Designed miniproteins, single chains. Designs and how they scored, part 86

Each design is a single chain, and the fold is of that chain. pLDDT is the mean over its residues in the fold that is shown.

## One batch from the design tools (miniprotein)

Design m2981
Fold by ESMFold2-Fast:
Structure m2981 (fold): chain A 80 residues (1-80)
Amino acid sequence: SKEEIEKAKDEFGEALTNGDYEKALEYGKRIAKEMSTEEAAKKVLEYGEKLVEAAKAGDVDAAYEYSIELNDAIAESIAA
């Protein structure tokens, strides 16, 4: 549901901000399960993992790019 996606998205962002990368990956998987298509689920998993790794490495530019891709995949699924 949209409510479950928004909750998981908030938890993902909080975990990422707190440096709890394992929890962030768990919430990323939860968002992926709520996607309307397998393609959207795959993109959420892929960009979620890449965003976590970029944040872990301190790569601000890569983290920003992957956050855009992740949010676009989520938005497309919610709009469908």
Scores: mean pLDDT 82

Design m2982
Fold by ESMFold2-Fast:
Structure m2982 (fold): chain A 100 residues (1-100)
Amino acid sequence: SHASEHLKEKLDEISGLLEEAIRALTAGDLEGALRLLEKARQLVREMLEDPNLSEEQKKLAEELLELIERAIEAVRAGDRATALDLLHEAAVKVQELKRL
């Protein structure tokens, strides 16, 4: 459906932002990582406003949002290891959402 195609495009953009944020963190670019994660957070929030989300999609999207917000806090604290672990988990949630 058109709504499903739009959701997939948004998930593809979120996935790309998370991959770029992981690269920024591994390069030591904490400021770049924060900008990318803030953009990903906004896209997940916009996705959660979609009234066509199933309960399973909404739950996974809420879990994804929490992981991104926790990763932002870890980056701000200078805890790159925790941020990377959280972003790996977030990437798994994006893949699960794409399969629905």
Scores: mean pLDDT 88

Design m2983
Fold by ESMFold2-Fast:
Structure m2983 (fold): chain A 100 residues (1-100)
Amino acid sequence: SEEEKLERIIAKLRAELTPEQQALFDEIMAEYPDLTLEDKLVLLSILKYLQDRNLPPELMREVLRIAVERIKKEGVLKNITVQQLQELLDEARRRLAERE
């Protein structure tokens, strides 16, 4: 089934993340228990994109929170592009700068 396929992809993608990224993903899953399998795939894809960029955990956490906010409010992240991932990263950097 599609659900079983998504569950296998999610498990595989999570296993390919760094331990730090796995911890961030698990934190977000605990904070937002109502996320669908498709939503989890989007978040894992974001973390996978960021994996080779050596970003601080606070910035990655903020990117994931913005992504969850957009998923819950707007549903616009279901077909996320590399450009949209960069836009999320830029927004996360702006939010963190405003808090300092």
Scores: mean pLDDT 79

Design m2984
Fold by ESMFold2-Fast:
Structure m2984 (fold): chain A 56 residues (1-56)
Amino acid sequence: LNREQVASLLSLPLSAQALAGLLRLAGYDVRTSEVAPLLRARDAEGLLALAHRHRR
């Protein structure tokens, strides 16, 4: 997962639950509660860092 891919995900009309679900399917064990504030802020760097910390 890279910054460009995260920016693309943030451009989609996804809920925090849907985004967290997609990241979990991709092997990133993130929680919806962790994703929600980053999605609200449109924080691509924060979301990328979160995903990499929770890589399975």
Scores: mean pLDDT 84

Design m2985
Fold by ESMFold2-Fast:
Structure m2985 (fold): chain A 64 residues (1-64)
Amino acid sequence: MKIKVLPEASDLEDELKSLGFRKQPDGSFVLTVPESLLSDIISKLESLGLTYEVKDGVYVFKRK
């Protein structure tokens, strides 16, 4: 499962990197996880004030 966090969450860079996210040239952050870890990562990102929508099989996170 692919997760992408949009550049507007750059203030969370240290937290995202600690979760294994990699910063992309466009300023977004990406992580690929097995389905078994997806719910834990979603819960963590939502606790940081992010919301998501699924686009083309990618969980795209942005500010609420």
Scores: mean pLDDT 83

Design m2986
Fold by ESMFold2-Fast:
Structure m2986 (fold): chain A 120 residues (1-120)
Amino acid sequence: KKEEEFKKLLEEAKEYVEKAKEYVEKAIEEIEDAEKAIELAKKAKEYVEKALEKAKEANKIKPNAEVERIIDGLEGVKEKIEEAIKALEEGDTEKAKELLEEAKYGLESIIKGIEKVLKE
């Protein structure tokens, strides 16, 4: 029961991380359109926050060091997206792109981390 709920929450977290990555990629594509890039980056942040809620709930049911690392990774990605939004608002397109690319690689790492925990 608890193990099934734990796995379900991590699968939901993974789906949100994949959506966050999609929006980060779209924000990078639209980087020269600051308003559009900000909107897409904010959407990515919303999905990171949803993934974070699911990962924290999973860790509450079954405390796990790898899930704690996933939570830390998601918080780090959230901070990078927030800094990228600020850079876009300040007109620093180059800095914003670098931060979003770092966030993208962070999300890819988190997906692999979740997949590792979900493997039997």
Scores: mean pLDDT 90

Design m2987
Fold by ESMFold2-Fast:
Structure m2987 (fold): chain A 64 residues (1-64)
Amino acid sequence: SLEAGIQKAYDEGYALGKAGVSPEDATRKSAEMLKELLEKGYSLEEAHQIVRAFIKGWLEGHAA
């Protein structure tokens, strides 16, 4: 589901941020995630929601 995808992306982002993955690598991963979601048939709006959750997770994990 979209909600499960959002939660999973946030959790993944948080773990990577906490692990010290750089802003540049996080940005690259978010771009690849967007491409993969669109290729899997997600709408642009749904893909953006999932990628935004990933970036939010990374920011909060990086601050932790």
Scores: mean pLDDT 88

Design m2988
Fold by ESMFold2-Fast:
Structure m2988 (fold): chain A 98 residues (1-98)
Amino acid sequence: SAAAEQLRASAAALMAELGLPSAEALRARLQAEVEAQMPAVEAELEAGTYDDEVAGNITFADGTTSGELNLRDLDQEERIAKLRELIERIVAETLRLI
C-alpha cells in the first residue's frame, strides 16, 4: 500500500540519520553471506557427506510446502538438485522476512 511505502521511506530516513544500516543494506548483506557460503554447502552435498535420509515437509511463510523430501530412493544428482531447490526457496523466504 502507499501507506506502507511511506512508512518504509520514513524508517529508512530515520535509520540513515541514526547511522544504522538500512533494511535494503541488511538484505544485501544477508544475500552476500548466503552466496559466500553456498559453494561450501554444494561441495559437501556433492561429496556425499550427508545421510541418505531427509524426510519431512518445510512450510514456508506463504503457506506453501516443499513437499515430502525423501532422499533415500534418489540417486546422487537428484538428491543434490532437490536440496539446491530447497535451499534456494529457504533463501528467498528468508529475504522476504527482512
Scores: mean pLDDT 61

Design m2989
Fold by ESMFold2-Fast:
Structure m2989 (fold): chain A 56 residues (1-56)
Amino acid sequence: SASARITQVLEQGNQEMVALIREAQANPEKRLEHYRKAAEVAAQTDQEIARLEAEA
């Protein structure tokens, strides 16, 4: 179902964002880079969810 796919996309995006935030916290010199990547993952996840909702 669309709901199951949306949940999967959200779970995957959340896991990637958490990993990037942890890397940002562990490596202050790369903080901006990792936070920027986390924001990109969030945007991509949101776009994919919106696409799936529109097609449901």
Scores: mean pLDDT 84

Design m2990
Fold by ESMFold2-Fast:
Structure m2990 (fold): chain A 94 residues (1-94)
Amino acid sequence: SSSAIEKLIARIEEIRAETLARMRAEGAPEDEISWAELTLGLVRHYVREHPEASFEELIAVVERLAAQARAAGREVTAEALERVKEEILRIQEE
């Protein structure tokens, strides 16, 4: 629903902002911060562009991106993507 999509977008933005603030506070390299910002921004963009996408489809996209982040050694980004997945599951249960 429109309300569920808006809630998910807001949660993704919260996770993105918190993740970037933590990375900066911990002195993460700028390229890792940029990777996290871009990847989480792309997830938010995908949700906005595909309001018709099922929760299962959104979970699959996030899981694929998390796997790619882990393969690239971007653990903080992968953890943030897992948090996005948890929010999708939480909204689906409402």
Scores: mean pLDDT 85

Design m2991
Fold by ESMFold2-Fast:
Structure m2991 (fold): chain A 67 residues (1-67)
Amino acid sequence: MEKEIEESLGRMAAAASLATGMSVEDMINHILSLPSKIAREEAVRVAESRLSPADAQRIRDAVRRSE
């Protein structure tokens, strides 16, 4: 199903970014490169669970500004 595939893509992208030790700025750029809004929203959710509140807010704001 489309939503499940897009959510999986977002989770995989966030996990890869975290595993490679990307900076918050690089994670933002990577999330913004994702092809769907659902994938971006899921990637933000996963990243937020692993980052400080300040970094999580920065990622959330950057993604919302791109919409």
Scores: mean pLDDT 73

Design m2992
Fold by ESMFold2-Fast:
Structure m2992 (fold): chain A 74 residues (1-74)
Amino acid sequence: SAAEEALAAELQKLADDIKAEAEKNKWSKVEAARKFLERARALVAARRDQLSPELAAALEQGLAELEKRIKEAE
């Protein structure tokens, strides 16, 4: 759907923006991942009502797995 395509584009731009900010601010990989997780969760929550339940669940699961990997890398 158009909403799912828009969210995919926003998530890709967020990843690119975080990479640029990490380079400018000399963030660690863990710090950059933490910033991405925080902002990605906010973005998905803002688009929640526009997503299919299956896509919403898959995105939430992916973000939970990223959080787990961040905690394991700390």
Scores: mean pLDDT 84

Design m2993
Fold by ESMFold2-Fast:
Structure m2993 (fold): chain A 97 residues (1-97)
Amino acid sequence: KPLTEEQRKKVREIAELLLEAYENSDSLIDTAKKIAEKLGIPEDVRNELLKEIEKAPSESDQLSIIIRKLAEVFGLDPAELAREFSRLYIEKKEKEE
C-alpha cells in the first residue's frame, strides 16, 4: 500500500510544482497551462487537458481533472497526488497564518 521511494519523490515534486502554479494563477485553466509548461507535457496531451477543464462544471472538477491528468502522464496514483497537494496546501497556509 505505501508508495515506492521513487513514486513518493515524484508525487511530492509534482504536487509542489502544482501548488506553485496554483498560487501564481488567476484561474485553474491558467494553472493547467503553467504546470504543463513547467513539466514539459506534450502539446497533444496539454490540448486534451485544457479541453477537459473547459467542459468541467466546477473549479473543484477542474482541479480534479488536472491532478488525474498529471498522475496519468507520470504513472502515479491520482489519489496520492491529490492527498500530497492538499497536505502541502494546508502546511503552507498554516505557516502564513
Scores: mean pLDDT 80

Design m2994
Fold by ESMFold2-Fast:
Structure m2994 (fold): chain A 84 residues (1-84)
Amino acid sequence: SVEEEKQEFLGTLRSIERIIEAAKKALENGDVETAKSLIDKAMEEIERAKELVENSTLPEDFQAEIKRKLEEYEKKVEELRAKA
């Protein structure tokens, strides 16, 4: 259902955020290799989520909210990449 698809996207956003936080912690601990791996994983998840939302039949307002969150995550990931 549409409601189930919405919950899946919210779950995906939570997953991406957890990966980003793990990458931050890895950088703080000097584990640059782990941080780079997590950064790459976060970028892959963000790109996958973008493709899925573009191809979804979800309401426009929900799609816009998801896209805005994904853009926020991209900025955070690029900032981490610059520090790694």
Scores: mean pLDDT 86

Design m2995
Fold by ESMFold2-Fast:
Structure m2995 (fold): chain A 82 residues (1-82)
Amino acid sequence: SVEEAEAALIAALRALLAETSGDPATLAARVAAARAAFDAFLEVLRAERPEISEEELEKAREVFAGLLAKALAAVAERIAAA
């Protein structure tokens, strides 16, 4: 469901934001997991919300890319400050 896919995406983003190890491989894995969860979320949206236009989905991709970049920057800054 959309709700399950959204919960999975939120969980992946929380895992990324909670990253404190400073291990580049772990951070890269968290980013990859967040991207995979977002892609899965969009596929569920396409299937369950046919009223959503391709333009709206593209806008969602732009918003997500910006949020992911901000999250990664915040995590990197926190790790550097620790």
Scores: mean pLDDT 82

Design m2996
Fold by ESMFold2-Fast:
Structure m2996 (fold): chain A 85 residues (1-85)
Amino acid sequence: SAADKRDELLSLLKEKGASDRQIEIVDEIIDYLEATASEDVVTYMIEKGIETLKENKEEPTDTAVEKMMGVMHMMYIMEKTEKAS
């Protein structure tokens, strides 16, 4: 479920050494995504965020978080564009 994937993503961020404020901001962004996109789309975006963090496990925390946020943002744009077509 989206909730289970959300919990996994936030736990991984904490393990990566993300600040409490960074975790709060990501949590707020997921709330916004859940309000504006379908559950399947949100779940898929979170799964790709998790994959991006795991692929960047050797990178500095800020770099890994930035790459994760970039992937989720691009996926949101692509989803909105596809549905408009």
Scores: mean pLDDT 81

Design m2997
Fold by ESMFold2-Fast:
Structure m2997 (fold): chain A 96 residues (1-96)
Amino acid sequence: MIKAEVTVTGSAKGQGAAAVDGILASAPSPLEIVYQDENKTVLVGEFASLQDALDTAMAGAKAAEKAGGTALVIVSELTEERLVITVSVSGPTSKG
């Protein structure tokens, strides 16, 4: 198992909250909110792999998008070497 940090940055507090809710609902294990302000929420938890953490982050980004917003989600593995993966998963739907 790995310990990972998930950082959510949203353009609107309500949409950021939707992303956090989606992350918490999709996580295979309980996550702890270690920091929250108007535009940023940081969650920490244990995952079987970094890919599981990324999948959870993607679910949060999709929740923000369904709420009519955009969120940037960053996943970092908490190790001595600090492996960092940045995932930008949601943007506005292209209207052709």
Scores: mean pLDDT 70

Design m2998
Fold by ESMFold2-Fast:
Structure m2998 (fold): chain A 71 residues (1-71)
Amino acid sequence: SARALLDRALEHAVALAKKHGRPVRLSLSELAKELGVSPSTVRRALLRWEAAGRMEVRIRGDVAEISAPAP
């Protein structure tokens, strides 16, 4: 499902942020296009993951910076 693919993409982004010790940047519109969802769907998923303590995120326009949660 699109939701499962989106969740997997966000898990991968968090893993990369942890591995490299720095934020991973992604475009909301490009990720939305790749997964066949709206940019609003991607934005809502990012905010849901942030609220759940699974990531830290900063969104500026079309760009999201994803960080690993603080220990």
Scores: mean pLDDT 84

Design m2999
Fold by ESMFold2-Fast:
Structure m2999 (fold): chain A 80 residues (1-80)
Amino acid sequence: MIEEYRELGIKWAEEVAKLYKEDKELGRQAAERAAGSLGLLMKEDPEAGRAAAEAFIEVLEKEDKELGELARRIVEEEEA
């Protein structure tokens, strides 16, 4: 169900945010990789991918605005 994908996005964002607090470079790389994967999911299943990506970006943006903006750009580029 769509809620399972939202939960996935939230969990991924929490793991990325935790890594980013410990190592900003690795956290940024993890955010880029996760965002790319979510963009690919949006191509395969647009509704599920959007739910996961929106939750992921929202959680990251609350942690660090620039990190959330970066994730949003990558998701949009990969979806295109």
Scores: mean pLDDT 82

Design m3000
Fold by ESMFold2-Fast:
Structure m3000 (fold): chain A 60 residues (1-60)
Amino acid sequence: MELTDEEIEELAKALGMSKETVRALVEGYRAAQEGKLPPELGAGLRRMIDEARKLVEEKK
């Protein structure tokens, strides 16, 4: 899934991180999916991003 700059900003707020950090995490997640990173590291990044997305996308 591709994230826009606006979505990255929302994730940064949800995670309490800078946009630069969140952008790096998203790129790390992509690299992990392509097998460029160790699976353990990629799983951690994926989990963090997935939880942040749920916080942002969770609507009432």
Scores: mean pLDDT 68

Design m3001
Fold by ESMFold2-Fast:
Structure m3001 (fold): chain A 75 residues (1-75)
Amino acid sequence: MTEEDRQKLAEEIAERVRKLGGSPEDAEAVRQAVLDEDLPGFFAVLWRLVDRGEITPEQARELARYVLEKLGRLR
């Protein structure tokens, strides 16, 4: 994955978080975590969104799986 591909992934995930009802701060936090490949930080934001009832656990798992696949971290 190139830096440009990572930036596109980060923007895509930030946009999905915004559309699901996450705040601009949450969207920025997931964008930065994806750019830095900070998986613990990324998961922390997703679980925070679940705890606040803004997304479901299933939506959080789908986002996590998608990011892991795109970053080549699955298998």
Scores: mean pLDDT 80

Design m3002
Fold by ESMFold2-Fast:
Structure m3002 (fold): chain A 87 residues (1-87)
Amino acid sequence: SMKEENEALVDNLVAMERQEVERLAKELNLSPEEVAELEALVDAWEKRLRELVATHADDPNLYAKINELGREMGRRMDAVLARARAA
């Protein structure tokens, strides 16, 4: 069903972002506070995505909205990483 396909998409997107946070933490030697901030951004994004697919399953713009949320989270993560690099 479209609902099951949408949930699978969210699961895959969230799994990829959590793996990316783990990779960045190792490669950039991020502090526990910086890692926690990135994880909090992923947690907030996951909640918004799951609410979106639950309430907008039949919205023809659903995938565009998913992509917009992903870009917003990416910009927020970039801001955290920029602050970490500036220290």
Scores: mean pLDDT 86

Design m3003
Fold by ESMFold2-Fast:
Structure m3003 (fold): chain A 69 residues (1-69)
Amino acid sequence: APPVPPARTAEEQERRLAHIEEVLADPEKKKLRLDIAESLRRIGDLVQKAIEAKKAGDEEAAEKYWKLA
C-alpha cells in the first residue's frame, strides 16, 4: 500500500476543497468577494505609488495618489 504521511493526505485535502467549493457555491457572495478584491487591488496600487512618490521626495504626487485611494 502507498505510504500514508502523518500530515493531511491528498484525499483529505480534496474532500476539504470539495466542501469549500460547496460552501462557496453562492454566486452572490462569490461576486461580492471578487468586487472587493478588485477594489482592494486598485487601492493597493495607488498606495504603492504614493509611497514611491514620497520616497522620491515628490510630496505633491504622493498627496495626489493618497487622495485617489
Scores: mean pLDDT 71

Design m3004
Fold by ESMFold2-Fast:
Structure m3004 (fold): chain A 80 residues (1-80)
Amino acid sequence: SELIKWAIEKREELINSPEEKRGELIIEFIDELLKKLPNIPQSIKDKLLKLKEKLEKGEITPEEAFEEFEELIQEILDYL
């Protein structure tokens, strides 16, 4: 799956980035995913936007945010 390959590449990019940049990078991944897959269910889009909001407000760590992001990618794969 192209989405699985993309997710693996994003995980590698995140691990190789400085810790202080990981939150910004995950926000960019969320924005890219929403742009790549405009036809996913609104419920999944809302979850991605809520995850982005939590990251922007510092209510979630980058590590926790990326775990939720990978879970949302799995929800998308199960829907496709």
Scores: mean pLDDT 86

Design m3005
Fold by ESMFold2-Fast:
Structure m3005 (fold): chain A 81 residues (1-81)
Amino acid sequence: MSRELAEEAYRLRENPAEMARKLQEAIDTQSEREAAEMLAELGRLLREGSPENLAVLGAAAEGLSIPEKRDEYIQKAIDAV
Protein backbone atom coordinates (compact mmCIF):
# COMPACT_ATOMS: atom_id res chain seq x y z
CA MET A 1 0.00 0.00 0.00
CA SER A 2 2.57 2.62 1.06
CA ARG A 3 4.79 1.81 -1.93
CA GLU A 4 1.90 2.13 -4.38
CA LEU A 5 0.92 5.48 -2.85
CA ALA A 6 4.54 6.66 -3.01
CA GLU A 7 4.89 5.67 -6.67
CA GLU A 8 1.62 7.43 -7.57
CA ALA A 9 2.60 10.55 -5.62
CA TYR A 10 6.02 10.60 -7.30
CA ARG A 11 4.36 10.29 -10.73
CA LEU A 12 1.98 13.15 -9.84
CA ARG A 13 4.85 15.50 -8.93
CA GLU A 14 4.71 16.86 -12.51
CA ASN A 15 0.94 17.42 -12.21
CA PRO A 16 0.15 19.52 -9.11
CA ALA A 17 -3.58 19.73 -9.91
CA GLU A 18 -3.94 15.93 -9.96
CA MET A 19 -1.92 15.66 -6.74
CA ALA A 20 -4.19 18.25 -5.08
CA ARG A 21 -7.28 16.29 -6.15
CA LYS A 22 -5.85 13.04 -4.75
CA LEU A 23 -4.95 14.65 -1.41
CA GLN A 24 -8.37 16.32 -1.15
CA GLU A 25 -10.09 13.00 -1.92
CA ALA A 26 -8.15 11.29 0.89
CA ILE A 27 -9.15 14.04 3.34
CA ASP A 28 -12.81 14.04 2.24
CA THR A 29 -12.97 10.31 3.05
CA GLN A 30 -11.54 11.14 6.51
CA SER A 31 -8.25 9.57 5.38
CA GLU A 32 -5.87 12.30 6.60
CA ARG A 33 -3.54 9.46 7.58
CA GLU A 34 -3.37 8.26 3.96
CA ALA A 35 -2.66 11.79 2.73
CA ALA A 36 0.07 12.17 5.37
CA GLU A 37 1.56 8.79 4.40
CA MET A 38 1.58 9.83 0.73
CA LEU A 39 3.49 13.03 1.54
CA ALA A 40 5.89 11.15 3.83
CA GLU A 41 6.62 8.61 1.10
CA LEU A 42 7.23 11.46 -1.37
CA GLY A 43 9.79 12.80 1.10
CA ARG A 44 11.46 9.39 1.18
CA LEU A 45 11.61 9.24 -2.64
CA LEU A 46 13.20 12.71 -2.69
CA ARG A 47 15.78 11.88 0.00
CA GLU A 48 18.65 12.56 -2.42
CA GLY A 49 16.94 15.59 -3.97
CA SER A 50 16.66 19.17 -2.76
CA PRO A 51 16.87 19.44 1.05
CA GLU A 52 14.41 22.36 0.92
CA ASN A 53 11.78 20.33 -0.96
CA LEU A 54 12.26 17.39 1.40
CA ALA A 55 11.78 19.62 4.46
CA VAL A 56 8.59 21.15 3.02
CA LEU A 57 7.13 17.72 2.23
CA GLY A 58 7.98 16.49 5.71
CA ALA A 59 6.34 19.52 7.30
CA ALA A 60 3.26 19.03 5.11
CA ALA A 61 2.92 15.39 6.17
CA GLU A 62 3.15 16.42 9.84
CA GLY A 63 0.69 19.28 9.29
CA LEU A 64 -1.99 16.92 7.96
CA SER A 65 -2.17 15.42 11.47
CA ILE A 66 -3.21 18.90 12.74
CA PRO A 67 -6.73 19.70 11.45
CA GLU A 68 -6.40 23.47 11.88
CA LYS A 69 -3.33 23.60 9.60
CA ARG A 70 -4.10 20.87 7.06
CA ASP A 71 -5.15 23.18 4.20
CA GLU A 72 -2.01 25.31 4.63
CA TYR A 73 0.32 22.31 4.64
CA ILE A 74 -1.40 20.70 1.66
CA GLN A 75 -0.80 23.89 -0.32
CA LYS A 76 2.85 23.95 0.79
CA ALA A 77 3.30 20.34 -0.37
CA ILE A 78 1.74 21.11 -3.76
CA ASP A 79 3.99 24.17 -4.17
CA ALA A 80 7.06 22.06 -3.28
CA VAL A 81 6.35 19.43 -5.97
Scores: mean pLDDT 52

Design m3006
Fold by ESMFold2-Fast:
Order: C-alpha cells, then sequence, then structure tokens
Structure m3006 (fold): chain A 66 residues (1-66)
C-alpha cells in the first residue's frame, strides 16, 4: 500500500472517528500526533484502516504539517 493510499484511509477514518467523538478532525489529529488520543479512538482507527498505531501517529503528524 502506498503512502498516499494510507493517508486517504486515515483521512476517511478520521472523519468517522471525529464525528463519533464529537471532536473536529483537527483536534483529533493533534491528540493522535501527541499520543493523547483515547485507546478507544485508536482501536477504532486501527480496525477501520488496517494500519498500526505507529503508522497512524506518523501519518497524523504528516496531515497536521499540510
Amino acid sequence: MSREEKLELLRNGLRAAAQLAGQSVGALLRDIASGRASPQVMAFLMRETGLTEAEIRELARELLAE
């Protein structure tokens, strides 16, 4: 899977997770990138994307840098 494919999977998962958590996507991205996201949100994103927690954190930092 390419980096671009992983980023798109994460973007789609983040929109769903943000709606479930009642957060903005930006607030959720900051929490993930800083390691402050809830375990339930991380577990949800891992299931939805098939990515590891480490991959999700790295890609979240990349999305914040856009």
Scores: mean pLDDT 81

Design m3007
Fold by ESMFold2-Fast:
Structure m3007 (fold): chain A 86 residues (1-86)
Amino acid sequence: MAELEEELAKLTPEQREVVREVAGEIRKIGLLIDLELLIKRGADLEELERILKELEELEKELPLRPEQKKNKEELLKKIEEYKAKL
């Protein structure tokens, strides 16, 4: 398969924007799932904070949808609850 950069270069600017938006949405969903799994697994706070930081950086470029914001707030509550149990 062609390199991702080479494939992106073959797309129109509009198509590249759609691909980046879709990839960003998948990344946001993946980070939210990772946070949930790490909390359930009882992972280190350092790992939880690292994933949360990645999500916050991604939010700067691609704001969360209302459903994703609700999910993030729920996960933040679970993280605080997890910290309280340590």
Scores: mean pLDDT 73

Design m3008
Fold by ESMFold2-Fast:
Structure m3008 (fold): chain A 79 residues (1-79)
Amino acid sequence: SLTEEALKLIELGNEYARQGDFEKALAYYKKASELAKEGKDAVTAVRAYNNMSRVLLAQGKREEAQEYLDKAVKIAKEN
């Protein structure tokens, strides 16, 4: 299912984030959020956006991190 694929991509993103490969982590989280939205899985989409925000904060990219937090809040309020 799209949900199972999205969760696997989040796991891959988490592994790359642990290795310090934030560029790959963000790419996997973005793909996971797209699949979660297609599958109407708000919980997994929110998780992907929160993980992207965390990685961006680790990189010092506070404005981009806030944008993804805002996206997560919007999805949570709409579902």
Scores: mean pLDDT 89

Design m3009
Fold by ESMFold2-Fast:
Structure m3009 (fold): chain A 95 residues (1-95)
Amino acid sequence: GKVIIKVKEVKGGTERSAREVEAAVEHAKESLKRAGFEVEVIYEKLDSEEYADFIKENADEIAEENIKKIREATKKAIESKPEEEIEVEVIKGLE
């Protein structure tokens, strides 16, 4: 199967939160590749000032939620081994 990890980069995060999300993405990529998946990571910048303000107020919480989301998606993919293409979207707040 194939897993596409879409990393949406938005202003309003911190260097620390960005680093933690990036580490979780890399760990997921390695785990999925070891399980026999084809993995593609796509980075997309979001031009959304309203969303950036939300991230500024909640940077650590959003990072924690996105790290949890990618970990859970990775675990489910490895356990179910679907033949279908899976997309996982994560938000990465930038400084």
Scores: mean pLDDT 79

Design m3010
Fold by ESMFold2-Fast:
Structure m3010 (fold): chain A 82 residues (1-82)
Amino acid sequence: SKQEKIDELINEFVEELKKEGFSDTEIGQVKTFINSLSKIDDLEERKLAADFLIRHYEAQGKTKLAEKLRKIREKLEEIFNE
């Protein structure tokens, strides 16, 4: 199912972020990002929400996190296009 693929995506990125030394707070922010976007079925609304959140983290100086969120967004869009 779509939800099973989303849960798998979350688990894969959680493990990657742990290996790369991201904090529990940052990992929680990634989980929230994926779960929030996964509830938006409209492409334009999902794009705006993703852009808003990525820019929010860039503005906080979290450039590595923002870059990870861009990659996560691309993989999440693959799930929505199936």
Scores: mean pLDDT 84

Design m3011
Fold by ESMFold2-Fast:
Structure m3011 (fold): chain A 88 residues (1-88)
Amino acid sequence: MEELIQALLEAAKSLSVEELRRVLADATTDQIIAALETLRELALQLGLDEAAETLEKVIKKLKDGSSGLSLEDLEALLEALAAIAEAL
């Protein structure tokens, strides 16, 4: 869990969708959901309401059984994760 969260935040610092795709490819959907739920709680604790809302939308898409994350979803996720990384 902690390793995936750290990898997601490091990928976000690069602002690279390709790096984010690599991190996500090494994890199961359930692991990704759990990591994003933890990061959403962290975003709320840090007062990053917009980042928390973005993470909630991405989590919902993953749970709703959509065919994965679109490029727009990945870009939004990257921005939310970058905001959290900057606040740490």
Scores: mean pLDDT 82

Design m3012
Fold by ESMFold2-Fast:
Structure m3012 (fold): chain A 82 residues (1-82)
Amino acid sequence: SKAAEAAEKAAKEGEELAKEIVARDPSVSGGAGGALAAIGEAVDGELKSGGSGKDNPEAGKAMERSKKAALEAVKKAAEAQA
């Protein structure tokens, strides 16, 4: 489904961005809150502008799952750097 594909794409981009940010500057531990917020916002923006996440619960769940994975990856990297 297009909604699931869009959600997966946005989430993967968020994960890659999160990994790149932390890999470039592990001292982002202090700024991780800003990075996490920006990533979450970007993923949420894709979900909202697609509109399909609300009508397709499976797509919404896939998006949430991927978003959570991306945010958790950044958090763990930040904690490891602390």
Scores: mean pLDDT 58

Design m3013
Fold by ESMFold2-Fast:
Structure m3013 (fold): chain A 80 residues (1-80)
Amino acid sequence: DASSAFLPQLPAKLLQEGIKNNDISLLEQAKQLAQKLVAFYQKALEQGRQQGTPSPYLQRLLEEMQALRAKAEELLEKMK
C-alpha cells in the first residue's frame, strides 16, 4: 500500500542523517523503524510460506532492514 509508512527508504534516510549530524535521536529512530519493519516482513514472509508463495522480494527487504538495524545499533554503541 503506497499510502502506508512501510517504506524501507525512511530508516535508511534517518540513519544517513544521524551519521551526518552525529544525532543519537535520529539513529534511535532509524533503529526503531528498522525493528518494526523486520517484524512486519518476517510475518509477511511466514504467511506467504504457509500459502506456498515464497517472496524473494520480501526476503531482500528483511535482509536490508536487519543489516540497517545492526548498523544503527553498532553506531549507537560507539557514540556512548
Scores: mean pLDDT 78

Design m3014
Fold by ESMFold2-Fast:
Structure m3014 (fold): chain A 65 residues (1-65)
Amino acid sequence: MKLTGKQLFELLKVPGIFEPLPDLSLHEIGQMTVDEILERLREGSPPGQGEALVERFRELLASLP
């Protein structure tokens, strides 16, 4: 499942949420599935930080309309 434009826009308001994905444009992120985004966040994060970011992303996504 891909993010909606509204979900992507709301996530962008969270500082550092896409910091682990510096080489990806917003358009590219919008074409990815949620699972692909979570995998990239884990890959781009320091050891131990990726799990916290993935959990934060899931919480934010669950609270979005």
Scores: mean pLDDT 73

Design m3015
Fold by ESMFold2-Fast:
Structure m3015 (fold): chain A 60 residues (1-60)
Amino acid sequence: MKKAIVLVSEDAAKARAVGLEILRRNPDVLVFNAAGDRERAERAVELFRELGYEPVVVEL
């Protein structure tokens, strides 16, 4: 099952750097930046699960 990484961070530069590193190492993984919004992150988790992905939340 393909993974979907949901990033939660108020630091936009840190979120971007971590997201790019994840994509560089795992090009088949989806990365979603919730930009510090916990509710947006939770909705993304449910949507990715519905689409057949394994969601992983990473707090930065």
Scores: mean pLDDT 81

